Designed miniproteins, single chains, continued (2). Designs and how they scored, part 64

Each design is a single chain, and the fold is of that chain. pLDDT is the mean over its residues in the fold that is shown.

## One batch from the design tools (miniprotein)

Design m6208
Fold by ESMFold2-Fast:
Structure m6208 (fold): chain A 115 residues (1-115)
Amino acid sequence: MEEYIERVKKYLKNKGYSDETIEKTVEFFKKVYNQPYKVFLDYLDSLNLPEEVKNALKVLMLVGHFEAALILLARYLDEGESVVDFILKEADYALKTGQLSKEVREDVLKLLRGE
């Protein structure tokens, strides 16, 4: 757990995200990592996010892309409304194909390496 949390923090810092975004993303990770899907759903529903963003993140998690859901949550928290269309397109792509786009897949690999 701790080593994975440190990789998540390093990835978010390297993205230039705010301390608030990093703290909120890490708290989400601690609450949902290695927990049943219902814990992810319940925690996500407790957050003040647009319903369409919540639904997109739920889709990503449902099709097995936890790290992508985490990355896109962090991106929404830091960048706001400007990334909503990107998040919705990624979720739609993942739902239709079971795969991540090249861009998001590369970000997942960076997160897993703490880059």
Scores: mean pLDDT 85

Design m6209
Fold by ESMFold2-Fast:
Structure m6209 (fold): chain A 94 residues (1-94)
Amino acid sequence: MLELRAVGDEATILATLVEAAERAVQLGLPEARVTAGPDGRVYTVRVHKEEQSDTVLVEVLDAAGNVVMRLRVRKGPSGEYFVSDLERVAPVVT
């Protein structure tokens, strides 16, 4: 499992969640974890691959299993994966 840690403001945590999603897709992993803030809040990054699509859906879940963010990850022309769409469903807590 890919595990990342983010300590800082909400922007830093969001950037780390985006990085975790892109890296999980790049590595072919079904799941990654991000530990956020000094108290160690855990977010689960889940990868859902659509068949016959260039787009991968990734959902970010809080420790209670609620979806807080949805990301669409695409493969770029250089072969790198990047977030093309980001939907915030709930606030990310530091």
Scores: mean pLDDT 76

Design m6210
Fold by ESMFold2-Fast:
Structure m6210 (fold): chain A 84 residues (1-84)
Amino acid sequence: LEELAKRVIELLQATKKRLEELIKENKMTEEKLKQAQEIVDQAKATIAYLEKNQLVSPETLKKLQELLKEIERLVKEGEKLVKS
């Protein structure tokens, strides 16, 4: 379960970096937004599960929630680029 939290952190960090690069390079696409949204949805479910069952430290949970919030912000920025 600690391995699961670590994997989610790594996935979210990689997703954040990729979204930042796509936005900066103006290479965002509908498909890439859909993929990012799927990652966000799965991460939300996993984080909620970890929180409800107290499976990770409060510090780890906060880090996961902060990363998720940053990615959600980047997804919204990407949507504006694609849907304009």
Scores: mean pLDDT 81

Design m6211
Fold by ESMFold2-Fast:
Structure m6211 (fold): chain A 68 residues (1-68)
Amino acid sequence: SAEETVRRALETLLALGEQGKLTPVHLLAAGRELESLGFTELGTRLRELGLAGDVAGAIALLREQLAR
């Protein structure tokens, strides 16, 4: 499902963040993909964090989204 695809993408981004490998370019790419899958709010937030270079804020958002 799209929801499972999104969850796996968020898990991959979080793993990159925890390894110190997450970049703003990853956030921009993920934001666009999420928007294309209909997850517009989350995709927009990831894109905004990527444009700001706020990797720490992105890691916090990813942890919040995956804590369900």
Scores: mean pLDDT 87

Design m6212
Fold by ESMFold2-Fast:
Structure m6212 (fold): chain A 106 residues (1-106)
Amino acid sequence: MKKYEVLLVADPEVGLPVEEAIKRLKEQYENLKAFYTDPEFQKELDEVYKYGIEYLKKHNVNYAGFLVKLTKKSGGLGDSAVLYVTLPSEEARRRLAEQVAELAKK
């Protein structure tokens, strides 16, 4: 069972060129990788990062980030279903967090 679920979240409203979106996704990837040393987390993050780069290039999306969900590893009752988002800028974080809050509801 996965300890973490790492999701790619894309915000087309940020208005960045794809090249800049890729840079910001890379910064977020490096930041999360530095914070979490768990091999399961790093493996999931690596896979989602690769997917994210491909997704940005293919779909011409202006921004993407990571949403990290702590899974119910120990059978927790929603207490282990924690949403964690690390974004490269405060403005992008605010916009993406609002979008992500809708998706992460329930």
Scores: mean pLDDT 58

Design m6213
Fold by ESMFold2-Fast:
Structure m6213 (fold): chain A 103 residues (1-103)
Amino acid sequence: SELEKVAEEIIEKSDLTPEQKEDLRMFAEMLLALKAKDFPRFISLLEELVKNATPEFLKALRILTGADLDDLYNVAFVLAASADKITPETVKRILEELEKLIK
């Protein structure tokens, strides 16, 4: 999809570490799941991301969402509330903002 292509282009061009790039890929997959209304996959990816992501990524996600990551329900709610706004343009902006916050 165009959204997958845009996400991968941003991630590959970033100066992030391989581990941080993997965090962004998992986050992009979460956005794809939300757009597809695949909520079981979205929740599974969110739990995996919060458990295994780099500290820098988790800090960036806290800033981006304003949510406490210890409360997965609040993180899921904030992200799901934006599901209708998931376009290639918004994904590009979100991933670029996360990249800047991770650095």
Scores: mean pLDDT 81

Design m6214
Fold by ESMFold2-Fast:
Formats: sequence, structure tokens, C-alpha cells
Structure m6214 (fold): chain A 75 residues (1-75)
Amino acid sequence: MKKIYTITIKTPNGETTITIVLGEKSAKVTVEAHDGKVATFEVPRDIGLSLIDSAKKLAANPPPDTTVEVKEEEV
């Protein structure tokens, strides 16, 4: 079972989308910056979980003029 987390961060300087595909042993992280640049990397599952937790904390208490959205999907 895999979970996909889509994190959208909107600031006055632009929008960044982070997609985390959480697997059983690892997580695949894709970062798409506001200028269209894309970076993809794989991390251990515990690091992926830590990134998701950090994103949820940021969504709960965002900086001024920042919108953070965390979307969860199960596949």
C-alpha cells in the first residue's frame, strides 16, 4: 500500500509543489519550483515521514503571507 502526499506552498515569491510517494522501505520526493524546475530524489522511509510531519506542522502554523496545503491520497 502506498500513500501520496502533495504539499503546496504559496508565498509572495511563488508557488512550490512537493510530492512525496511513501513506500514500504523508502519515500520518493519530487519538488517542483515556481520556475518549473523539478528535482526528484529517494530517501529512507523515516526521513519521508519526518518531511510529511514537518509539512503538517507548517500547514498548522504558516508564516505571514504563506499558504500551505497538505493533500493525502492512498493507492
Scores: mean pLDDT 81

Design m6215
Fold by ESMFold2-Fast:
Structure m6215 (fold): chain A 59 residues (1-59)
Amino acid sequence: GPEAERAGKRGLDAAKAGEALRIPEAVELGKQGAYLGFVEGNAEEAEKKADEAGRLLGG
């Protein structure tokens, strides 16, 4: 649904930012968020992973 898609997009954006900043943990958490949001439709877990990646990126 729309919430899961939004969370997946946040995860994907975090993964891209992690690649640019060379923070591998943020890339992996962002990819997990994208998978959970886009493939599994799990908005709650996708948001959690996106938030974890965002913290590593410095907010």
Scores: mean pLDDT 86

Design m6216
Fold by ESMFold2-Fast:
Structure m6216 (fold): chain A 90 residues (1-90)
Amino acid sequence: MTPEEVKELAEKLGLSFESEKVAEMVARLANKLKVDKEELEEALKVVKETRETDVIKEKDLPLIAFYFKVKKNLSDEEVKETIEKIKEEL
C-alpha cells in the first residue's frame, strides 16, 4: 500500500491523518506486517470508535498495530520492532 491509498481508505471512513508522516508510518506498518486494505479498514474503524476522533495521530499507531497483531497472530516483539524501524526511517 502507498500512503495515498491509506489516505483514500481513511477518507472513506471519515478519517484524516494529522500529517503526511503519520499516513506514511501507517502505510509502512501495514506493508511490513503484510496487512491488506480490508484489514487496515477494520483497524481504522476501531481507532475511530475507540478514540472518538476523525484525526489519526502518531499516538494512535500502537492501537492500529495492536489490531494488526491480533488479526495476523503476530508477537508483541515483531510489532514493536516494526514500529521502531519505521520511526527511524522517517
Scores: mean pLDDT 81

Design m6217
Fold by ESMFold2-Fast:
Structure m6217 (fold): chain A 85 residues (1-85)
Amino acid sequence: SAKEDELKEKINELYDKLKELKEKYEKDPTEELFKEMLKIYEEIFKLRKEYFSLRTNDPEKLKAIEENIKKTLEEVKKELEKEYK
């Protein structure tokens, strides 16, 4: 659907932006870049939840996907904090 395509395009756009920020972060790790990367990860995961909600009507499957996304985000936050600090 058009809505699924729009979400996929936005997610890809955010991953491209994240890649650019990671390159900047490797050259000059700052708290500002760290926080900006976290905001982009959070936005990506919100859009991914929306995308999967359009793909399935199974509430148990949706809950499992949401929990997995939440766990992945927390792991990413911990890794970035470890690398930054």
Scores: mean pLDDT 79

Design m6218
Fold by ESMFold2-Fast:
Structure m6218 (fold): chain A 60 residues (1-60)
Amino acid sequence: SAAARKAEIEQKIAVLEKQLELLKENLRKYLEEGADPRKIAFLETSIKNTEELIKKLKEG
């Protein structure tokens, strides 16, 4: 049903938003600790991809 699909999408968005918060916290920690630039770049890419997925789910 349409209602079930909407609920599933809303749940996926909630999970992704929580993951995004954790990724941003990890990035902040890595920057504070002077972590490997490659690890920082990977986190930045993961954040961007997660934000794009959330946007697509909200628009679709």
Scores: mean pLDDT 86

Design m6219
Fold by ESMFold2-Fast:
Structure m6219 (fold): chain A 77 residues (1-77)
Amino acid sequence: SALEEARKKVEEGEELVEEMKKKGYSKETILFAEANVGLGRIAVGVGKVAKDPEFAKEMAEKMLEKVKEALETGKPA
């Protein structure tokens, strides 16, 4: 289901944040990634309450894209 896909994308984002922490990414990059994962979690909750699983999936997908961008562009110096 779209809601389960949204949850999986949030879990993937959480795993990427933990990878960033282990690799010594900056606190600012980690905070940005964590904030986006948090927004993804909110979108899953909203999609469940509003019975709009497609919205949850779309928002989680966009949030994961931003987390992946941070992983690529925020590499530690």
Scores: mean pLDDT 84

Design m6220
Fold by ESMFold2-Fast:
Structure m6220 (fold): chain A 66 residues (1-66)
Amino acid sequence: GAAAREGGEVGARAGGADEEGVRAAGKSGYQTNTPSGAAASAGMAAKDIGGGDEGAAFRAAYETAR
């Protein structure tokens, strides 16, 4: 739900994703509706920018969504 969406967005920002990546991660986090799903969504957004911090994205998303 809302927590997983916010987790995806917060994590994607922490990983260095742009605003489009942040929105995509939030949507994917919402659809999975789990802290792990939010973390995976944020990590993917960070990876898509070709050098983002996937670990930072994962940790921030998981902590926010749980």
Scores: mean pLDDT 78

Design m6221
Fold by ESMFold2-Fast:
Structure m6221 (fold): chain A 68 residues (1-68)
Amino acid sequence: MDQLRRDVRINSDRTVNDGDINSGRTGLQRSRDAGDRQSYGRMIGSLGTLSMNGFKNDSINVINSVNS
């Protein structure tokens, strides 16, 4: 239970400061466009691409080496 409370706070804090639980409900109701997720994904993608380009993608590929 304690972990769930912390996770909820982190999620709320990430969207709205002060951990407003109502933010989650609004998000669910307003899930109209994947654009909001795409915007977030784009930012993460850009940062991730930079890190991945510097990192060894082989590491991820080795983890998936089970794919024969």
Scores: mean pLDDT 44

Design m6222
Fold by ESMFold2-Fast:
Structure m6222 (fold): chain A 98 residues (1-98)
Amino acid sequence: SAMEELRRQAVLELADIGALLLGITILLKTAEKTTDPKEKAKILEEIEKLLAQLEARIAALRAFIAAHPELAPFVQPEVDWAEAQLAAIKEKLAKLKA
C-alpha cells in the first residue's frame, strides 16, 4: 500500500540518521582521546560537517512527516530521540571546543 511505502521510506531515513549519529559519537570519543591540537581540530571540523548533515536530514524527515501526518504515530518517538541525541552531541562538541 502507499502508506506501507511511506512508512518504509521514513524507517530507512531513520536508519541512515542512526548510522550518522553513531559515526559522530565515535569521532567525539576519538577527539576526547586526541592530545595533538592540530589532529583534534581536524576531527572537530569533521564532526561539525557531519552535524550540519544530520540537522538537514532531521529537518527533511520532519518536513516529510508534516506532509504525511499519518506517519507520526509510527516514527515520532524515533525522531524525538534523534533530536535529543543531536542536542547532547552539540553540548559535548561545545565543551571539546572550549
Scores: mean pLDDT 88

Design m6223
Fold by ESMFold2-Fast:
Structure m6223 (fold): chain A 60 residues (1-60)
Amino acid sequence: ASDEQIRAAAEAGGMSEREARGLIEAAQSGLTPEVAARLGARFAGVSLEAARRALEAAGV
């Protein structure tokens, strides 16, 4: 993912750029977007809806 995608995801999800990078990488590693969002939400301490917004902002 680009630095621009990571920043957009972090802002949309209310998470750090590091957390957003991990979420995007998980989604791109062959996990379904729903599974990636669930794991990312738990890891970043955000809601599932926030994790979904982050992935949508990144174009995933």
Scores: mean pLDDT 79

Design m6224
Fold by ESMFold2-Fast:
Structure m6224 (fold): chain A 81 residues (1-81)
Amino acid sequence: SMEDITDRIMAGIQLAEQLRKQGREDEAEAALESARRTLARAFATLSPEEQAQMLADIEAFLEGLDEATRARALALIRETL
């Protein structure tokens, strides 16, 4: 579902932050790229209404995260869209 895809994108961003903090740079980069690729593929198949809902859900989720994670997620969205 769209909700499952949104959750997967956010989980990938969180995982990338955790891996980077552990010094696992290559794995962090792979996790972030996987999240970006998932977002790009999802957006290509979604209606404008579904795209707006996905972005709203991501934004709400980011409110619970640190500023660095939020900034990275916003940069990912901008790069992809």
Scores: mean pLDDT 80

Design m6225
Fold by ESMFold2-Fast:
Structure m6225 (fold): chain A 67 residues (1-67)
Amino acid sequence: MREEAARRLREAALDDSLTKEQLVELTKQALLEAGYSEEAARMVERHLSRLDLDTAKEGVLRMADDL
């Protein structure tokens, strides 16, 4: 589960066609599928929503490495 979530996060972060909203939603879904709580997923959603798209992409890549 976590390895598949990490792969999805990397794919989302490297997809130049995604909007920030799509990146945030895909990240939230991947974390929930990896077994993180809904509260943890919402905290990540709030954090990423405060960043610009490029910084959010970098944050998602770092998140994938930590899974």
Scores: mean pLDDT 80

Design m6226
Fold by ESMFold2-Fast:
Structure m6226 (fold): chain A 68 residues (1-68)
Amino acid sequence: GSHMVAATPSTPDGKPLPPEEAAAFRERLRQALLDNLAGITDPDIRDLHREVLRHLGVSDEELAAAEA
């Protein structure tokens, strides 16, 4: 079937988090990925993190700054 599990924070029971908690988890994930991006030297992993960060609304300019 067609589904997008990775795009939405959810509990192990498969239920979505409340909107406020989902937004907080997205912000936390965004910060963690930005912090990790500067330490990643593997181009495949960096590209994956950039894709996730773009999905979270991070600009290419912020991504370039985080990679420096």
Scores: mean pLDDT 70

Design m6227
Fold by ESMFold2-Fast:
Structure m6227 (fold): chain A 60 residues (1-60)
Amino acid sequence: SLPQLPDGTLLLFLEAVRRAGRGVLELIKEKRPNAPEDLIKQVEDGIARTEAEIARLRAA
């Protein structure tokens, strides 16, 4: 966690990270169809973790 950031600022940061991660995933699928499955999985897992943290902060 980033305890130095206000919850609102942290939420905006995490939403930007999620958006960037989704953009990267879309770009990899479009431009690098032969990308290793493990790499795709790691990016998808990173997005899922970010979405879980966004949901946690919104529920607080």
Scores: mean pLDDT 79

Design m6228
Fold by ESMFold2-Fast:
Structure m6228 (fold): chain A 68 residues (1-68)
Amino acid sequence: SAENRKIAENIVNGLKYAIENGDEVVLKAAIAELRKLGLSDEEIEEVLKLVKEGRYEEAIEVILKSLE
């Protein structure tokens, strides 16, 4: 849904900001939101890997798949 996509985009943007700025508080908050959405630790690690690699659309798709 469009709402789920906005949620995923907001989390990915938060992760991007946290990684680029070394912001541990924002990083932990974004990871906690992924966990609340029902992502496994393995799925969270894949999202983090994709964001670190600049693969933002693929990170969004992993989150969206977990919401289906």
Scores: mean pLDDT 87

Design m6229
Fold by ESMFold2-Fast:
Structure m6229 (fold): chain A 80 residues (1-80)
Amino acid sequence: SEVEERVQALIGELQRLIKEAEEAVKNGDKEKLQSIIKRMDAVIEELRELAEKLDEQSKVTVANVIDGVELFKRKVKEIV
């Protein structure tokens, strides 16, 4: 479905943003890191809205992805 395709695209974007954030941390680029975190927040909000339209198993998968990204964001904020 179009919803499932959009969810997969957003999950792929989060994976790419995590890689970019790890690079920004290594380089001490706080401004770029803040920009990446802001984009992560926007993607998470869209995923939460789309998840309401998914089946229960897919909702759990999306929730687990969001939880992983939120944990990553907390760890990053501790070092910035």
Scores: mean pLDDT 87

Design m6230
Fold by ESMFold2-Fast:
Structure m6230 (fold): chain A 77 residues (1-77)
Amino acid sequence: MTLAERQALLAQQVAQGQQLIANIPDERKRQLLQRALELGVAAAQALMTHGPDHPDHPALAAEFRARAEALNAEWEA
């Protein structure tokens, strides 16, 4: 797959995810899942742009993990 094909697939998956989230009756859960989707998209875009061999990859991965942990803690509250 080309980068453009991967980006198009990601955009389609994001649109589908947003439709699924919109069907959730709990507003708090919708907001948390929307933020989780946005975080996942940002991480996927970073991997497509930088790749696994980029020197900033470990720091970027740690940042995304910390943000995911914060969202999980908020979900459990």
Scores: mean pLDDT 77

Design m6231
Fold by ESMFold2-Fast:
Structure m6231 (fold): chain A 107 residues (1-107)
Amino acid sequence: MDELIEEFKELVEAAAQKKLPKNFGKRLVELIDKIEEALKTASEEEKPLLLFMLGVAYQLLAHYAPGLIPNEAELGNRYVSQALRELQTSKNEKLLEFYEWLKSLKL
């Protein structure tokens, strides 16, 4: 989990700084695969944050490297919407802190 959060933050910060590596899309696809694998064994407490990270990674992929994964924009919007609904209906402080951090980057 922590390694996925660190890798996700690295890619998001690269996008925010507009200093994208030439293989940015490939790195996003690899991150998406790792998050999807983690979701198979994730606890109920971990799932909202993983779904949020997955949705944001799909949205970044759709914006910066479209066409690498089918339906990336639709998938990204669906996963982010699900995570935000959970934030509205339950007090998930870790997800809220993560969302506020991402919002501060003005992506």
Scores: mean pLDDT 76

Design m6232
Fold by ESMFold2-Fast:
Structure m6232 (fold): chain A 77 residues (1-77)
Amino acid sequence: MEELKKEIEKLEKELADLERQARNDVTPEMQRLIREAEANIEKARVYLEHLKDVEGAKQYIEEAKKNIERLKELIDA
């Protein structure tokens, strides 16, 4: 439980940092990945905090991680 909350917080911070880095050069694909990552992070919080569904929260955390990794690739390119 605590580990998953920490993971969600880490993903939120990482996404915020990437958004800051991309600020002047945001492409439509980057914007879509940012929105998808935000949605998956929000779903992870809902599943963990409101639904008490640890497995559902883990699934959305993994999806958010994929969105963030793809966003990093685009920013670094």
Scores: mean pLDDT 82

Design m6233
Fold by ESMFold2-Fast:
Structure m6233 (fold): chain A 92 residues (1-92)
Amino acid sequence: KEKEIELKRRGNVALAHVDYVREHLLARVTDPELQARIQRLVDELKKALKEAYEKGDFEKIDEAMSLLDRAYRAPTPEEQLRLLEEALKVAK
């Protein structure tokens, strides 16, 4: 009962956080190839997080959220991209 509500909340927060990191990163990147790579990575990460959410894997969601928070605060686009890739590996 409460676990379902918490799972939905955590999944939604994770997906929203991915969108925030995407917007911030894309605003800093002018290379069209890098923009396309970031968009694909974000789409794959959202899919992986949704699958983790559907399976009730709170640990994967929490670990991915930690990496997304670090990505949002990263000083360079290259570091943000690396942390997004790491978040995807954790979310799978």
Scores: mean pLDDT 75

Design m6234
Fold by ESMFold2-Fast:
Structure m6234 (fold): chain A 77 residues (1-77)
Amino acid sequence: MEEERREELLRFTREVLEWMAAQRRRLEERGEFAPEELEEWERKARELEPLLEEHREELRENPEVQELLAEFRARLA
């Protein structure tokens, strides 16, 4: 049912945004990730990778997600 899928996609998008916002706040407060936080981030990234691939179009249309991803890439570069 399409409605169930839409609810799942919205929930996933919110979870990704909330997680990214939390990581952004950590970077702003400390300027870097602690080793434990970096490991958590890597585990979450690996968990999210197949879901990001599945929801690529929906996430691409969300500028907030793109901005947060760009910030993380800049910090890691």
Scores: mean pLDDT 62

Design m6235
Fold by ESMFold2-Fast:
Structure m6235 (fold): chain A 61 residues (1-61)
Amino acid sequence: SAGEAALAAGLEAAANGDRVLAAAIGGGMYLSQGDREGARRAAEAAGVSWEEALRLGRQLN
């Protein structure tokens, strides 16, 4: 699914040390689908808080 692909891309970015990009990709894509739990898991996997992930997503939009 698109949400699973977004989570995978976010986790890959986090593994490469780009936590901001990982949080933006995972959180933004899941929120666009109404999947708050998926967005939260993506943020946690990237090492950022839910609030920080939402803030970063808003700045990148």
Scores: mean pLDDT 63

Design m6236
Fold by ESMFold2-Fast:
Structure m6236 (fold): chain A 85 residues (1-85)
Amino acid sequence: TVKPLSDKAAEVTLDNISLHPQLMLPTLLSDSVSDQVKLEMLRALANNPEKAKEILSKLPQSTRDRIIELAFELDPEIGEKLASL
């Protein structure tokens, strides 16, 4: 049984994101995760561009593009920072 992602699974620590980068897109698409938690996750990446590049490089280009698109929808400034990586 697939359980929806909890706010704790989307809690912003770069170490958790780096261990499970494939969970980023499902977390951003999840209705059970608050916009605040999504924004905190994306801000952590935007504020750590070297780690963000490493994490995003592990994902398919289509997944990276979708994450950036969702970042622009939540906060255009964060989206721009991530698109510049």
Scores: mean pLDDT 73

Design m6237
Fold by ESMFold2-Fast:
Structure m6237 (fold): chain A 89 residues (1-89)
Amino acid sequence: SLDDLVAEELKNAPESFSTETQKAFLAALPESAGLKARSLEEAERLLGKDPTRLALYRVESGELTVEEAVAEAKDFVIQDALERIRAAS
């Protein structure tokens, strides 16, 4: 599942991310995800803690741009919601 893949990747992630990465991520939210967040905690409530942390980790590792990471975090939330809808009878 997506949750299992996210959890596995996060085993190698640091407990905290640079202030610069956090600021860039928050700044990209309106354009890339149509969301507004004033803090990382608010973003984690909107996108989920693990998807948000994975996005930040992939930006700091150089795997994704900030814009790509925000889009991926949004897609994880949408896919999780769709899986829950599909599981409902």
Scores: mean pLDDT 76

Design m6238
Fold by ESMFold2-Fast:
Structure m6238 (fold): chain A 135 residues (1-135)
Amino acid sequence: SPLEEAKEEVDRFIKILEEMVKIMDDLYEGKITPEEARKRLYKLLNEADEEAKRFIEAMKSLTREQVLEVLKYAKEKFEKFDHPVLKYLSKRLKEIIEAVEAGMPLEEVIERVKQAFADVLTAVKIEGDLLISVK
């Protein structure tokens, strides 16, 4: 179903974010070289962009009630992570959920979700680039 597809895209996106966070932690702890970290992070950023795009496309086939369900699903998943970027995404999703419940048009909701995911990927890239840079 479109709802199941949207939830699966959320799960894939989260898995990619978890791998990116792990690479940044490994880099900080000296377990991986800056060159290897750069290659792996950029590959995962591209994969995350593709999964975000698939999620946005899946959302276009959902009813308002299904959009609320998938956004609440995503928010719950992101809240379980002890990372500032994922906490920020959870907060953005909460604000979007409240806007949907207040009657915001779905086209505007989808654009806000798209922007929230883009902002998070940009934040992850900045954090990764800072960790790769020589002090």
Scores: mean pLDDT 83

Design m6239
Fold by ESMFold2-Fast:
Structure m6239 (fold): chain A 80 residues (1-80)
Amino acid sequence: SELEKKFFELLGEILKLAREVVENKNADLDKIIKELEKIKKELEELARQSEDPQLKENLKITIKQIDDFIKYAEEEKKKE
C-alpha cells in the first residue's frame, strides 16, 4: 500500500528526531517540535485517507506518541 509506505517513511523521520533529542544535548528543540508538528499533520491526513482499520489504529497510536514527544520536548525547553 502507498499509504503504508508513507507511514513507514514518517516512522523513520520520527526515529531520527528521537535520536537527535536523546544523543544531542544541544539539539534545537524549537526546530524538532516544528518538525514533529508537521509529521503529525501528515499522519492525520494518512488516517483520513486510509480504509484499513488496522492502519488507522496504528496511525492513531503514533499520533498520540507524537503528542507525548512534543510535550516532552516542550518541557525540556523550559529547563533552559
Scores: mean pLDDT 85

Design m6240
Fold by ESMFold2-Fast:
Structure m6240 (fold): chain A 110 residues (1-110)
Amino acid sequence: MDASREAAARRSREEARRSFELAEKYYREGDLKKASIYAHGALVSAYSLSLATGEEGRRELDRLEERLREILPDDVYQEALDNFNKSYDAARYTADQLRKIGDQIDAELA
């Protein structure tokens, strides 16, 4: 059943767009901390899209990164990247734990 992957990709694309719009809005309002938080959210959603759609999603991620660098100061963008990297490491750790539980359940069905 591949329907859930296509739905997830569509959702990630919309979340990336919304987060980008909020990052730009808060930067215009002078809220650099919120701008960084939403830029981080846009990167996470675009990265999830790239995992679901491959090369097409990677091109969308690259374009989003270029647009964020154009609208945000370097320090705000760097803070968003640092938060993205930290979130990636945490998510990977949790995924490894869930995989071990899944492997134990799958052994019952083998």
Scores: mean pLDDT 72

Design m6241
Fold by ESMFold2-Fast:
Structure m6241 (fold): chain A 92 residues (1-92)
Amino acid sequence: SIPVGTFEFEIYFGDVKIGTGTGTVTEGNNAGLAAAARDAFAEAIGKPADEFTFTLTSVSAAPKAGEEGTIEGEIKAKDGRVFKVKIKFKRL
């Protein structure tokens, strides 16, 4: 299970860091984590979250306080572009 709370997400396209955002996990599962990561991605690039869909493809671990986890996923934009993302996330 994914712990509920506020996380910091560092967003990468391949090896390139795009930015950092925050998101809150309200449901302690992969769907809640995906929603928080989507919100953080939208914040990092300065666009509305509803312009994107986020699909989790893997999660390395549910991080405890002070630990870092890794998410892999796909962002699909409204224009049909798909970006493979790696996200490092840490519980605040």
Scores: mean pLDDT 78

